Designed miniproteins, single chains, continued (2). Designs and how they scored, part 102

Each design is a single chain, and the fold is of that chain. pLDDT is the mean over its residues in the fold that is shown.

## One batch from the design tools (miniprotein)

Design m7520
Fold by ESMFold2-Fast:
Structure m7520 (fold): chain A 89 residues (1-89)
Amino acid sequence: NKKLEEIYRKFNFSPLKISSELLETDKELIYYYNKMFFERLDKNYSDDKEFARLFAETLRLTAKTLKDNGHDKQAAFYEELAKELEKLL
């Protein structure tokens, strides 16, 4: 899916790379999603609806974590990307 590839490129290959100010618990959760995300991306990034749903959920989790830590502008960026991705589902 060309639109999904465009979103992927906008993330600079690391959509889950976030501020060092994150709590350790949030880092562990994001690390887990990052591992699962990259393992799935290599197999099914172009047309897998389940992958796209998981990715959108990961983006929303990242946005919430960023907002909770005072990074409102960066959080808004990931929220908009999640919305764009959900339109492809």
Scores: mean pLDDT 60

Design m7521
Fold by ESMFold2-Fast:
Structure m7521 (fold): chain A 68 residues (1-68)
Amino acid sequence: MEEIEKEIKEDVEFVRKTAERLGLDPATIERYVKDTEEGLKKAGKNKSKRAAITVAEVLRAIGDALDR
């Protein structure tokens, strides 16, 4: 359980840093962080599903940055 919580925290932080590097505004960054955390918590023990959610949120952040 503790190890899963650490992995979730690391994945959420990765999404946050990626969104910050893309120059997204703070409200958009916090939305991505919240969505990622909620999705990863729901996936729980399913590591593959957590990885897929993290990648999907990163791709959405990139898409948001490219739209403007």
Scores: mean pLDDT 81

Design m7522
Fold by ESMFold2-Fast:
Structure m7522 (fold): chain A 57 residues (1-57)
Amino acid sequence: EKEEKLLEEAEKIKSDEDIIAFYKKHKDELSNETLVKLISLIKDKKKAEELKKELEK
């Protein structure tokens, strides 16, 4: 599935900044559940929490 392939690609990203950029780029085409999984890949938990709050709006 497209979402599964995007998650696999995101798992290969080592920097939080690149993961956040990937999340923002694909936000409109991914389900909220998949976006939450993508946010969970961010190692800085403060940044991850901020993005989750944005997603709730």
Scores: mean pLDDT 76

Design m7523
Fold by ESMFold2-Fast:
Parts: C-alpha cells; structure tokens; sequence
Structure m7523 (fold): chain A 62 residues (1-62)
C-alpha cells in the first residue's frame, strides 16, 4: 500500500542517517516477505534497535 511504502522509505532513510544498517535491512526483508503493513515496518525498525527509524515509519504510515 502507499502508506506502507511511505513508512518503509521513512524508516530506511532514518536508519541510514543513524548508521543502523541492520534496521534498514530488516525493513527491506520484511517487504520481500509480504509483511508490508505500517505496523510491521515499525516492528522491523525496532527489531534493528532504531527507535528514530520506528517513529519515522509510524508518522509516515499514517
């Protein structure tokens, strides 16, 4: 969905800016698995340890 795409882009951008490659990779892998809801993107960013990326995803996914 468009909301999920925006959430994913925001999460990856924030994770890259923070130098958190694991967070960015988690978001990308989740998309490939078909778990692309905004909630799943937020969860993937948190799993990578990046709260800023998770918050960016949550904001963009609304």
Amino acid sequence: SEKSRRAGAAAITAAVQNGNTQSALSVQQMGLQGKDSPKDIVDAARKGGDKVAAEAAEKAGK
Scores: mean pLDDT 72

Design m7524
Fold by ESMFold2-Fast:
Structure m7524 (fold): chain A 87 residues (1-87)
Amino acid sequence: MKAYITKKGNTLSVVLEGGTDEQIEAIEKAVKATGAKEIKIYRLGDTYGITATGLTDEQIAAVVEAIRKIPGVEVVEVKFKPLPPWL
């Protein structure tokens, strides 16, 4: 499966493409282990989304590494760069 990970400030968003229920549960467990005050899980058809807010940089890094250790999961980090003033 592919896990698209986006970091924006203290917010972590994970969008899952395919995968087994076991892989999805492992990702949810990794996010919940942070103790984040607000965790939202959504399903839109066959797409799962998980968003957690109020995380430290260390907690985000720990979640990303935990997801990378799940067998068969490909992690794609989406880094938002500041948009140029002409875009």
Scores: mean pLDDT 74

Design m7525
Fold by ESMFold2-Fast:
Structure m7525 (fold): chain A 94 residues (1-94)
Amino acid sequence: MEEEIERLREELEKKVEEVRNFLSENSSASTEERLKKLYELGVLAGRADFVDPSLLSLLDPLLEELKRVAPPEALEALEKGYREGLERARREAE
């Protein structure tokens, strides 16, 4: 639904900002905590992609940052979440 797209856009944008700040700060974050944040973001991204692929551009800033500094595990967590979110969205839409 169109209203769902608007809600997802706002959620994704806010979550991306929050995750980027969390990862950048790294004040007391453990590896597991950081991976969890990325996974959760991925799930939202996957769901958003199924609804409206254009929403994926909201992750571009985060992906740029991760490619510069993050270990492979971080990108893997994001990707795992993305695929799970996408699959769940497809299942629920059917």
Scores: mean pLDDT 76

Design m7526
Fold by ESMFold2-Fast:
Structure m7526 (fold): chain A 75 residues (1-75)
Amino acid sequence: MSVEELKEQLEQHLKSAEENLQAGNLELAHQDILKARDIVSELKSRGADVSEEESRILDLDVQIGVEDIKRAVSK
């Protein structure tokens, strides 16, 4: 898989994570973030600049984590 193909897949997973987070599908959003992180690791191993995508992953991961904690505390 090329760097460009990996970047395309990364963008698809990030968009999916954002949509699932907005819909309240936290498990699906979390799965999308895990896939995005795997792709970022592969891209970084190839020397690609993914700093913007890493920031987006971090922001989404924090938002998902906050929502998970809210739901866990509200059992």
Scores: mean pLDDT 82

Design m7527
Fold by ESMFold2-Fast:
Structure m7527 (fold): chain A 78 residues (1-78)
Amino acid sequence: DVEKRKERAKEVLDKIFEKNKDKMTPEELAHFEKVRPELIEEAEKLTDLAMDAVEEAVKNETFLSEEKQQQVLEALEK
């Protein structure tokens, strides 16, 4: 279900953004906004196994603090 995966990715990313936007630097916000559409577009093409790859890609992003990265990963796992 590609549509459901895409909606899930949007929901998770929007939730993370709303929760952290006040704590992000302008550079972190710009990078997140750049990466967000790419992650949503990838989710459109992905199986459940490939969603694990999206989680791994988020782990490798350096634009967030370790605490914020952990929060993103927790949200993606739910």
Scores: mean pLDDT 59

Design m7528
Fold by ESMFold2-Fast:
Structure m7528 (fold): chain A 81 residues (1-81)
Amino acid sequence: MLSEEEEKRAEELAKKYGLDLDFTRQVLSYLLDRRYSEENIELIFKKIAEKKLSWQEVVFILTLPQELREEFLGIKLLPPL
């Protein structure tokens, strides 16, 4: 469940990347629950937009081991500081 601030962020991300708002809320909630950094969240949304990934594809990729997840997204995820 997103807070009011997180809801506003979801709306901004959906507008920025041209994504469905409900889809953006679901992805953002998933990433926040998994403690992804702000930088990693931005990188993941950028890749979702670039690769035109569906919700099912995003969930599948995010359930993979980190190395395979990084390869599928074409990014290096930053460790939490």
Scores: mean pLDDT 76

Design m7529
Fold by ESMFold2-Fast:
Structure m7529 (fold): chain A 85 residues (1-85)
Amino acid sequence: SKLEELAEEVALAAAEAHAKYNGLKINENTKEGALEGGKSIVDLYKEGKKEEAITSVKSGLEVLKVTGASEEGIKKAEELIKLIE
């Protein structure tokens, strides 16, 4: 679904931005962590915990903004928040 795709993309973008900002290598573990993060957001939404799901996305959005990550990543995070609402 679009929700699952956006959650995965936002989580991956935030994890990659965090790793890059801290001089860490982007690798398989970074990708696995991002996938688990995205799944957690989707699971919260499916459980009707929309506010908690939005809070998780906003945390990722803050990472993207603080690290100076791409406009595309920020846009996807904002789109995901609207989709959960």
Scores: mean pLDDT 81

Design m7530
Fold by ESMFold2-Fast:
Structure m7530 (fold): chain A 80 residues (1-80)
Amino acid sequence: SAEEEQERLLELLKRVKEEIERIKKELEAGKISQLEAQVRILALLGEVDLELTKMRKRGIEPSEEALKLLEELRKMAKEI
């Protein structure tokens, strides 16, 4: 259902946010390089973009909550 797909998207976005925050902390601690951080974040955002494309092909538009979280993630990625 559309509701179940929205829930899955929100869970994906929340997971990606936690992973980006972890990557940022590892970068700030000097545990990974800036290039490693950028590659990992690009892969995570690519996973999100793929799921958004699949949902839209099924005629399901992301919720306002999901779009707001996505913009937050894109902003966080630009800070790396």
Scores: mean pLDDT 88

Design m7531
Fold by ESMFold2-Fast:
Structure m7531 (fold): chain A 68 residues (1-68)
Amino acid sequence: MAAGEELWRELNPEGAETVPVSELARALSRAFGLSEARARSILEAYGDGERVSREGALRAYAEAARLA
């Protein structure tokens, strides 16, 4: 899933294990034309409250792409 990996690299250039849900929600909103609130709702299923792992981020990206 090249586009999801590209998004993860843009949000996490330093190789941290997690990124903030707020940053990923904003990125998904821009990528798929979703509202930020809808992007955050998707991330509730795959995140750990305030932060998301790489695996959770890739799953959220796939779900957002499916809904777009």
Scores: mean pLDDT 75

Design m7532
Fold by ESMFold2-Fast:
Structure m7532 (fold): chain A 100 residues (1-100)
Amino acid sequence: MEKIEEAERLLREAERLAREARETGSSELFERAAEKLGRALKLAVEAGDLEIAERIERVARELLRAAEENEEVSDAVKERAGLILGSAEAAVEAFKKKEK
């Protein structure tokens, strides 16, 4: 489905941005990574794709940890990364429950 392809693309972009953000400490790159992850998660949930949702959860967890270790990253970015992680965890749980 087109939504899965778009979610996959957004996730790849988010993974690249998160890597650059960790290397540079750029708050703007952390913000962009979080934005891409949030959009990818929405599409993954709409498509019912557990694999992409689990990958988003992993990347969001890594992004939040890296952002929390950096004083230059704004609290708004840390909050958004945390919300995305929570939403991804909830989506993964819901998908796994439906498989039973």
Scores: mean pLDDT 81

Design m7533
Fold by ESMFold2-Fast:
Structure m7533 (fold): chain A 103 residues (1-103)
Amino acid sequence: MVDKLLEEAERLIEEAERALEEGDYEKAVELAKRALELLVEAARIATPDQVPRVIALAKRAGEVLDKAIDGLEDKKKRREAAIFSTGRLLAIVGEAVDLELAA
C-alpha cells in the first residue's frame, strides 16, 4: 500500500518537473500539491524503513513547488501555494519523527 502511494507521488513529481521545464507553473503547482497529499497519507502509514523514501520525495515535491511559486505572477496564488507547501512538509516531518521515536 505505501509503495503504491510512493510510486504515484513519484509519477506526479516527474510530471510536475516536466510542467515546470515547459513554463506551465500553474500545472506544476497543482501536480506537486497532489503529490504532497499522497505523501502525507504515505507518512501516516509508513514503517520506519520507508520514511527515508517519503522524505526524499517530499523534498523533491517541495523543490518543484518553490520553483513553480517563484514563476507565478499572481500574488494570491503564490501565497496560497507557499502556505500549503510549508504545512504539508511540516506534517510529513512530524509523522516521520514520531515513527523514529516510537521505534
Scores: mean pLDDT 75

Design m7534
Fold by ESMFold2-Fast:
Structure m7534 (fold): chain A 79 residues (1-79)
Amino acid sequence: SASEEIKEGVDKLLKAAKEGKDYLKKSGDQELIELFKKRLNEVIKKLEQLYQKYKEKDPELAEYIKEAIKEIKKIREEL
């Protein structure tokens, strides 16, 4: 279903964000860290739009997206 595909996409994004953070923390590359933070901000905006689209239609999916947004924000703050 579209819901399951979106959840799988969100899971892949979270995994990539966590792995990217770990890599960048080890690298100490400030320019790449700033670029990565910019990309995380773009992802957050897209997920917030997706949350608004589904909050009435699919509350379970919306909650899943909301929790993913919180995790990505935490990853951004830990950089």
Scores: mean pLDDT 89

Design m7535
Fold by ESMFold2-Fast:
Structure m7535 (fold): chain A 88 residues (1-88)
Amino acid sequence: MEEIVKEAAEAILKGDVEKAVQLLSKIPNALAYIHNKVLEKTGGKPLELPDVSEAEKLPKELIDAIVNAYLGDFEKAKEEARKALESL
């Protein structure tokens, strides 16, 4: 888990959001969980997800980094990714 978190955060800092998404796809339901966070922030209705226990263990800062990247705020995405690395 921690190695995937570190590599995903580093990918976001380099502007490679696609690599971060590929790394997070290895964690059960992590992308669906993060997509729900995007829906919540944009006024959408979150989907009911099965088991998100592993996704819930992700650092809040890494989740916020991906959410902000999906919203097009790459400056904030990089700031949150840096905080995720500092919390490891």
Scores: mean pLDDT 80

Design m7536
Fold by ESMFold2-Fast:
Structure m7536 (fold): chain A 92 residues (1-92)
Amino acid sequence: MLSKEELELMKEVVKLLEELEPGVTVKEAIEYIKSKAKSKEEAARLELEFRILVLWLAEEQGKPAPKLDDKITEEEKKEMIKLVEELVKKSE
């Protein structure tokens, strides 16, 4: 189970994911998320939560861990958002 702080960071990651165009690479998504952080510390934490979310989606779909140059599809973006929304509902 995620801590309340980790859950809030995952909510922010999802908000930033909704701003991304489908078909960006994992690397491009990380750089965008980091560019929206208020500090280096926040950037590192948002990157970590995004990487955890990407790995979690891969495990749920039975896929190998994505590489930095792998593209995030519209469907994968929607599934990542759904995973975090379901986690938020369980925490309420």
Scores: mean pLDDT 80

Design m7537
Fold by ESMFold2-Fast:
Structure m7537 (fold): chain A 92 residues (1-92)
Amino acid sequence: NLEIEIQLGLARIVVGVLKLIGDDESAKKLEDTLKLIEKAIETKSKSLAQEAIKRAKELVKEGEKTGDVLLKQGGQVALDAAKLVLKQIEEE
């Protein structure tokens, strides 16, 4: 699914930028969420896709509360990807 791959690619760019500016904690949280999305794709796991959605939503909320624009944007891109993965699994 090209749209999922594009979203994951954009989120990986955000991880790289977070690391570049020294926000290693936010980078790790986003990277861990992306790995969970990748595992959901590989295993076709609805439960892993749902967990990825939950984690991505928490990253968006954390970014909003802390003013971390990159974490909020990365979390939103990861959330969009996780939702697409869940829909793809449910529609199979």
Scores: mean pLDDT 87

Design m7538
Fold by ESMFold2-Fast:
Structure m7538 (fold): chain A 69 residues (1-69)
Amino acid sequence: VKVPESTIRRYIDEVKGYYGLGPDTPVTPQLLSDAYGLFRYDLGIPPGPEVRFANLEELRAAMERLLAE
């Protein structure tokens, strides 16, 4: 299963909105981690330990693994 960049960006933008951050706020490892948590929440997956990501491609790979179970 492939996760499109538009989906990844949407989750990052939702997290920015949740924290009251502007859309131009730089993407940080914390925002990537929070986007992954929101993605898990939307899938109904129980909370797990925090995962750190260096970039969008690591986040995408993690989201794709999650969808593959």
Scores: mean pLDDT 77

Design m7539
Fold by ESMFold2-Fast:
Structure m7539 (fold): chain A 69 residues (1-69)
Amino acid sequence: MEEVVKMLSGKRFLEGQLRHIESGEKLTRAEVEEINKEARKIVEENPDTDIEQLKHELSIMVAELERKR
């Protein structure tokens, strides 16, 4: 249960950042690092999570948003 809550929290954080960028706000380097930290934390709390898959999805989302600038 605790792992599910943490996973949802991290995903919600990422979705919040994506919406923030789409609203015309700039994503700073520090914010990108924060997203990466959250992903790493999710994996550490959920060792069965595919870290490569999670990192891949996050990198695509961030890269696509950065390219929009």
Scores: mean pLDDT 58

Design m7540
Fold by ESMFold2-Fast:
Structure m7540 (fold): chain A 82 residues (1-82)
Amino acid sequence: SVAKEVIDEARALLRKYLTPEQLAEVEKRIKERTEFLQKNAGVPKEKAEAIAALVELERILRSQGKTQEALDLVRKMQDKLE
């Protein structure tokens, strides 16, 4: 599915920018947000996971001063989810 492609691409980028320990913390946040979106907003699991992964990816890119790259990448991936 398109959502799974977005998840896989976002996770590949998170692995590129983070240490294994940082990645574990981000994966925990992705899981928590995915469960929240499914339970409280009725979002299907794969789409919820894609949204959660994009939120964390944007945060990491912004924290590294890559604001324009963060915006462009997130927009491109969001377009795939529509």
Scores: mean pLDDT 82

Design m7541
Fold by ESMFold2-Fast:
Structure m7541 (fold): chain A 77 residues (1-77)
Amino acid sequence: TVSYRSGVQEILPDGSLKPLYESESGLADSEEAAIAAGKALADSLGLPAGTRVRVTTLLARGREVRVVTEEIVMQAP
């Protein structure tokens, strides 16, 4: 079991980051499941197609902490 905390930020045209959602927390069976939950959170925000977002997932297993960051371009429904 992995504890995680996810955040979503919009990547603006000038490269700056705008917070969209901070601090969705949960438990996952794997790091891959935790990262997938963060991406699902971004998808759930209903952002327009072409919006660039950065998803950051903080992963904790015991005293070990790891951060994973991915950039996604939102797709049309």
Scores: mean pLDDT 78

Design m7542
Fold by ESMFold2-Fast:
Structure m7542 (fold): chain A 86 residues (1-86)
Amino acid sequence: MEEEFRERLARARELSARGRPLSERELELLALSGLGAKYADVDPEKVREVILKIVAVLEGRSVEEAKETPEMLEKAEKMIEEALTG
């Protein structure tokens, strides 16, 4: 678990370096996104907000536009999981 979190956190930092800089807390939330079942104290809405923020920036869209499109959230979650797992 701790090793898996560390690997995901490293990949989250690489993703942030290619796009908009993220805070340490946003990087932690992103790293935990695929581990949610084991982190009951992680707010899923905050995780989704960070995922949408990253994908919106990568696709040149606003976070508000991304939130209004249900398909964008599903796409965003898939893109982030693929980036964090390799």
Scores: mean pLDDT 65

Design m7543
Fold by ESMFold2-Fast:
Structure m7543 (fold): chain A 60 residues (1-60)
Amino acid sequence: PAPLDETLLETLRSLFPRASDEALREAYLAVARASEEARKAGDYSFDDLGLLQRRVAELE
C-alpha cells in the first residue's frame, strides 16, 4: 500500500481529532491491507472509508 504522507495524515486528523497519529497510521494500513485482500478475493464492494471510520471509532 502507498505510504501515509503528512498531508494525508493532517486530513485524517481533521476528520478524527480524538485519534492519535499512530492510531491513524495503523488504521490506514489495516484498511489498505484489508482492501487489498478483498480485491484478491474478488470483492469489489469493499467499503474502505466505512472500515476506516469504524477502526478509528474503536480507538476513541
Scores: mean pLDDT 68

Design m7544
Fold by ESMFold2-Fast:
Structure m7544 (fold): chain A 96 residues (1-96)
Amino acid sequence: MFAEKLNSIAKTLVKEGKYNEAAKKAQEAAKAYEDAGKPYEAINVHVTIAAYYEHKGQYSLAIKELEEAKKIAEKYGMKGWVKEADAEIAKLKKKL
């Protein structure tokens, strides 16, 4: 599926240190999942890329990706996901 390929490319770009390109591909993948009626998968794109940024010590970029996941969760009424995102964002801010 096209969205899965974009998500795979985004993960590879984070591993290569190409963070701006990774963020763009993650956004493209998330939009493709939303357009396909898969908002949970769209959230998971941003959450996964945030985890890759955290592994690379890029905490500010990880926070930004979690904020994008939170926006999608809010749009689709996923209140549990919003609370979990807020907790993870707060935890990462302590590492700055």
Scores: mean pLDDT 82

Design m7545
Fold by ESMFold2-Fast:
Structure m7545 (fold): chain A 100 residues (1-100)
Amino acid sequence: DARLEAAIAALRAAGYPVDLAPEEKEEIIRTAEELVELYLNRDWEGLERLDRELTEPTRERVEAAMVDGEASAEARAAAARPLLIQLLVAALLAEREAEA
């Protein structure tokens, strides 16, 4: 969980509002671990599908909010979750590479 807390601190420093319940933190960790497994198993199709499912809806939501100027804080909060997952996946992969 130290890796997740570091990622949260980094995103908060970058201006992303991150406020997560313990259950949400557990879900983020689980999702990151699943992505790491897909990457290590060379399941490129699974990775591409999950990446699209995680990023496309958030990107469209952020872009729509930016046009209106409304809900920009909510859109940034929504964007923080996929960014946290990406940061955690990168940290986990780096750790596995160092151990290999």
Scores: mean pLDDT 67

Design m7546
Fold by ESMFold2-Fast:
Structure m7546 (fold): chain A 65 residues (1-65)
Amino acid sequence: SMSDLQLTIDMFVRLSDIVDEEVARVQELRASLDPNSPEFKKKLEEIKEEARKRSKELLDEMRAK
């Protein structure tokens, strides 16, 4: 239905926002720290885990009956 299509579009927009925020945080990290440092790798992993968590929460919201 048209309503179902609109919900799908909204979900993709929200997923796109999560990706854009992840990219922005990685770019800020690259500007602030040496990419070869252990601290950079740790913070990069934290950024990726936060993006995964947010994406999972959004998908779980969509699947809620």
Scores: mean pLDDT 82

Design m7547
Fold by ESMFold2-Fast:
Structure m7547 (fold): chain A 95 residues (1-95)
Amino acid sequence: MKELLEELAKTLVLLLRNLGQYTLNRDGFGVGMVRRSIDGLLDYAREHLPPEVAEKIERVVRESTDKILEYGSKGDKDKVEQVIKDAEKRLRSIA
C-alpha cells in the first residue's frame, strides 16, 4: 500500500509539472494529454486505494490543476511552481 501511494504521488507530481509547462507554453494539445493522464491515474487510485485516501489525493490534484491552469494561463511561472511544490508536500503527507 505505502509503496503504491509513493509511486502514485511521484507520478501525479510529474504530471502536474508537465501541466504547468504546457499551460505556460500555451500548448493546448499538451494540456489536454496531461489532463487525460491525470484523470486515468485518479481512476486507478479510486479502484486500488481505500476511498478516504483516494478522495484526499483527488482533492489535492483537482485544486492544484485548477490553480496551475489559472496561473499558467496568466504566465505566472512563480505561482505555478509554488502550486506544484505545495501539491508535492500535500501528496507526500497522504503517502
Scores: mean pLDDT 88

Design m7548
Fold by ESMFold2-Fast:
Structure m7548 (fold): chain A 92 residues (1-92)
Amino acid sequence: DAILNADPSILNKAMLYYGRSLDALGKGDYGLAYVYDLRHLALSAEALGDTESAEVAKRAAKEVEEYVKKGDDEKAREVYLKALYEISRASQ
């Protein structure tokens, strides 16, 4: 029932980042898509009170952004996928 008690203002910001991630993905900008998806996941977890998932997503977003700036798309993808795995484990 955490979804029904989510903070609407934080959840709205999460949905904006989700949309930005989908737009970046559609344009073939995978690195930017990963950053925006992690920011959306961090805000969604925060809205639901999932502090562990929020912290994982926040740290991963910063790390992915650094690899994207260096042009290391493979490492950016690796960090993104690892974060998704850790979040999926924490959310059970």
Scores: mean pLDDT 82

Design m7549
Fold by ESMFold2-Fast:
Structure m7549 (fold): chain A 105 residues (1-105)
Amino acid sequence: MEKEKKIEEARKRLEGFLRLVDAYQEAVAAGLSPEEIRERLKEVADELVKKGLMTKEEADRFYELAVTDPAAVQRVLDVLGRSDDPEQLVEAYEEVLKLIDEAVK
């Protein structure tokens, strides 16, 4: 079904963002510098892009977000935490993209 394909794609992309947020939080907790955090996120996102869990554009914008606006990373995490409802997965994915776009101005 067309709807099922959109939900599945949104689920995969949200999984990709969750893995990036987890990597960011781990790096911050480890006391890494902004440059080291950026390098770690780039490695994780390159793997996620290769696996089809996010686009290169989304990955690049998230790196910028994590370095320039750490508070926006928490907003992304809050959206990801609400995405267990299949009917809201597409909306959650669109909200994550909007948050990243707004923060990377």
Scores: mean pLDDT 73

Design m7550
Fold by ESMFold2-Fast:
Structure m7550 (fold): chain A 94 residues (1-94)
Amino acid sequence: SIEDLIKKYSSSKKSLLEIVEEVGKELKLPEEVVEMVKKYVKEHEKEITKEDVVRFMLGIDVPPIFEPLLKELIKKLGVDNFLELGFQRADKLV
């Protein structure tokens, strides 16, 4: 389940940036999107948990702290493409 993916990465000893890179690669996200997420996570590292990163990357229960980044990505990709593609890819991994 998606919850198993969240648990896997949340319990990981990997850094927030390593989790963004790995999840982005697994979901086949565009490099531009991965770099935007990495930049945002680095700027807000003290306010963001590993679970927050995974939930955002999967497009489910998006934490409020990611709302500014989500709005920026929506302008570039469109809501449907970002959320539906992310969710669909996450479902196939679970």
Scores: mean pLDDT 73

Design m7551
Fold by ESMFold2-Fast:
Structure m7551 (fold): chain A 81 residues (1-81)
Amino acid sequence: MDYLITGIITSSDGSQGYAILRLSNLQPRIGDRLQITSIDDAGNITVRNLTTGQTGTGQILYASLIPQPGDIIHVLDVIPL
């Protein structure tokens, strides 16, 4: 099952931005913290939900800063796809 999420992304240097992700293989909830564990040149990601311990995959659809492995996304909204 896929989800569209919106959130605040925080980089390792403390910079903050806005991000939109499509996620698969985990069920995110509003308030969850997702850590990017990998990212490729096409914006495909793996994530760990730090709130639940679940892992999943997805895509960065939009980010107002350059996302990096280790960045944390605070989930603001979740839309089932």
Scores: mean pLDDT 86

Design m7552
Fold by ESMFold2-Fast:
Structure m7552 (fold): chain A 78 residues (1-78)
Amino acid sequence: GKKTLTSKDGVKVDVELDVGSIVTGTVTVNGKTFRIFGDSAGRTYSVYDEKGNLLASGDIEDGLSPAESGALTAKKLA
């Protein structure tokens, strides 16, 4: 299902739960749209641009969801 999350920094992330531990989302920061993939079981996330280029990846930070970790990274890239 679709869910909108707001990060601690006020970045809005639309999250769509796809399969089990895999989550997908989009975040728009300063007019730039990023795509986020998270693996809750593997505790990893990836951030892509609108063209599908990988911009960043990493481990999910303690206390954060995949969507929140991706949104914070997207904000740093914007």
Scores: mean pLDDT 69

Design m7553
Fold by ESMFold2-Fast:
Structure m7553 (fold): chain A 74 residues (1-74)
Amino acid sequence: SPVDEEIARFEANLRALRDDMLAKGVPKERMISHIRAMTRGAIREMQERFPEEAERITAEAEKVEREIIAEIEA
């Protein structure tokens, strides 16, 4: 579905952001802050385009966010 494609793209973008910040030596706490900010922005943009899927978008995006933050804190 279009929503599944947008969530997959969001995950790819979030992982790319993490990798870019790691390459630049950004401290973990700043990385997590940027990851959270990007996630909140992406959720808002996706919910504006797909309001009927708002709950699923939030759940799936927050799951991706938690997994990436856990990897950073490991």
Scores: mean pLDDT 90

Design m7554
Fold by ESMFold2-Fast:
Structure m7554 (fold): chain A 83 residues (1-83)
Amino acid sequence: MPKLILAGDRKTAEEAAKKLGIKATILTGPAGFPEAYKLLKEGKNVAVTGAGRITASSGETIALLTGAELVAVGGGKKSLETL
């Protein structure tokens, strides 16, 4: 299970953590992306929520660069299906 959740906002990240049944580090917005990237380079995986376009797009880019697994949680349409 992912121990890191990247989301456009904190409320959506907290709801995603609840749905996954995990205690996770929550990262939000542009300030969270460098931290997520560092953890993905260490072989960690990141759950990306469908709550925000910026979150989904950034998650795709980070995962592509590191080969890490992404788990989409929430009402996101198809942003991760093209990975």
Scores: mean pLDDT 54

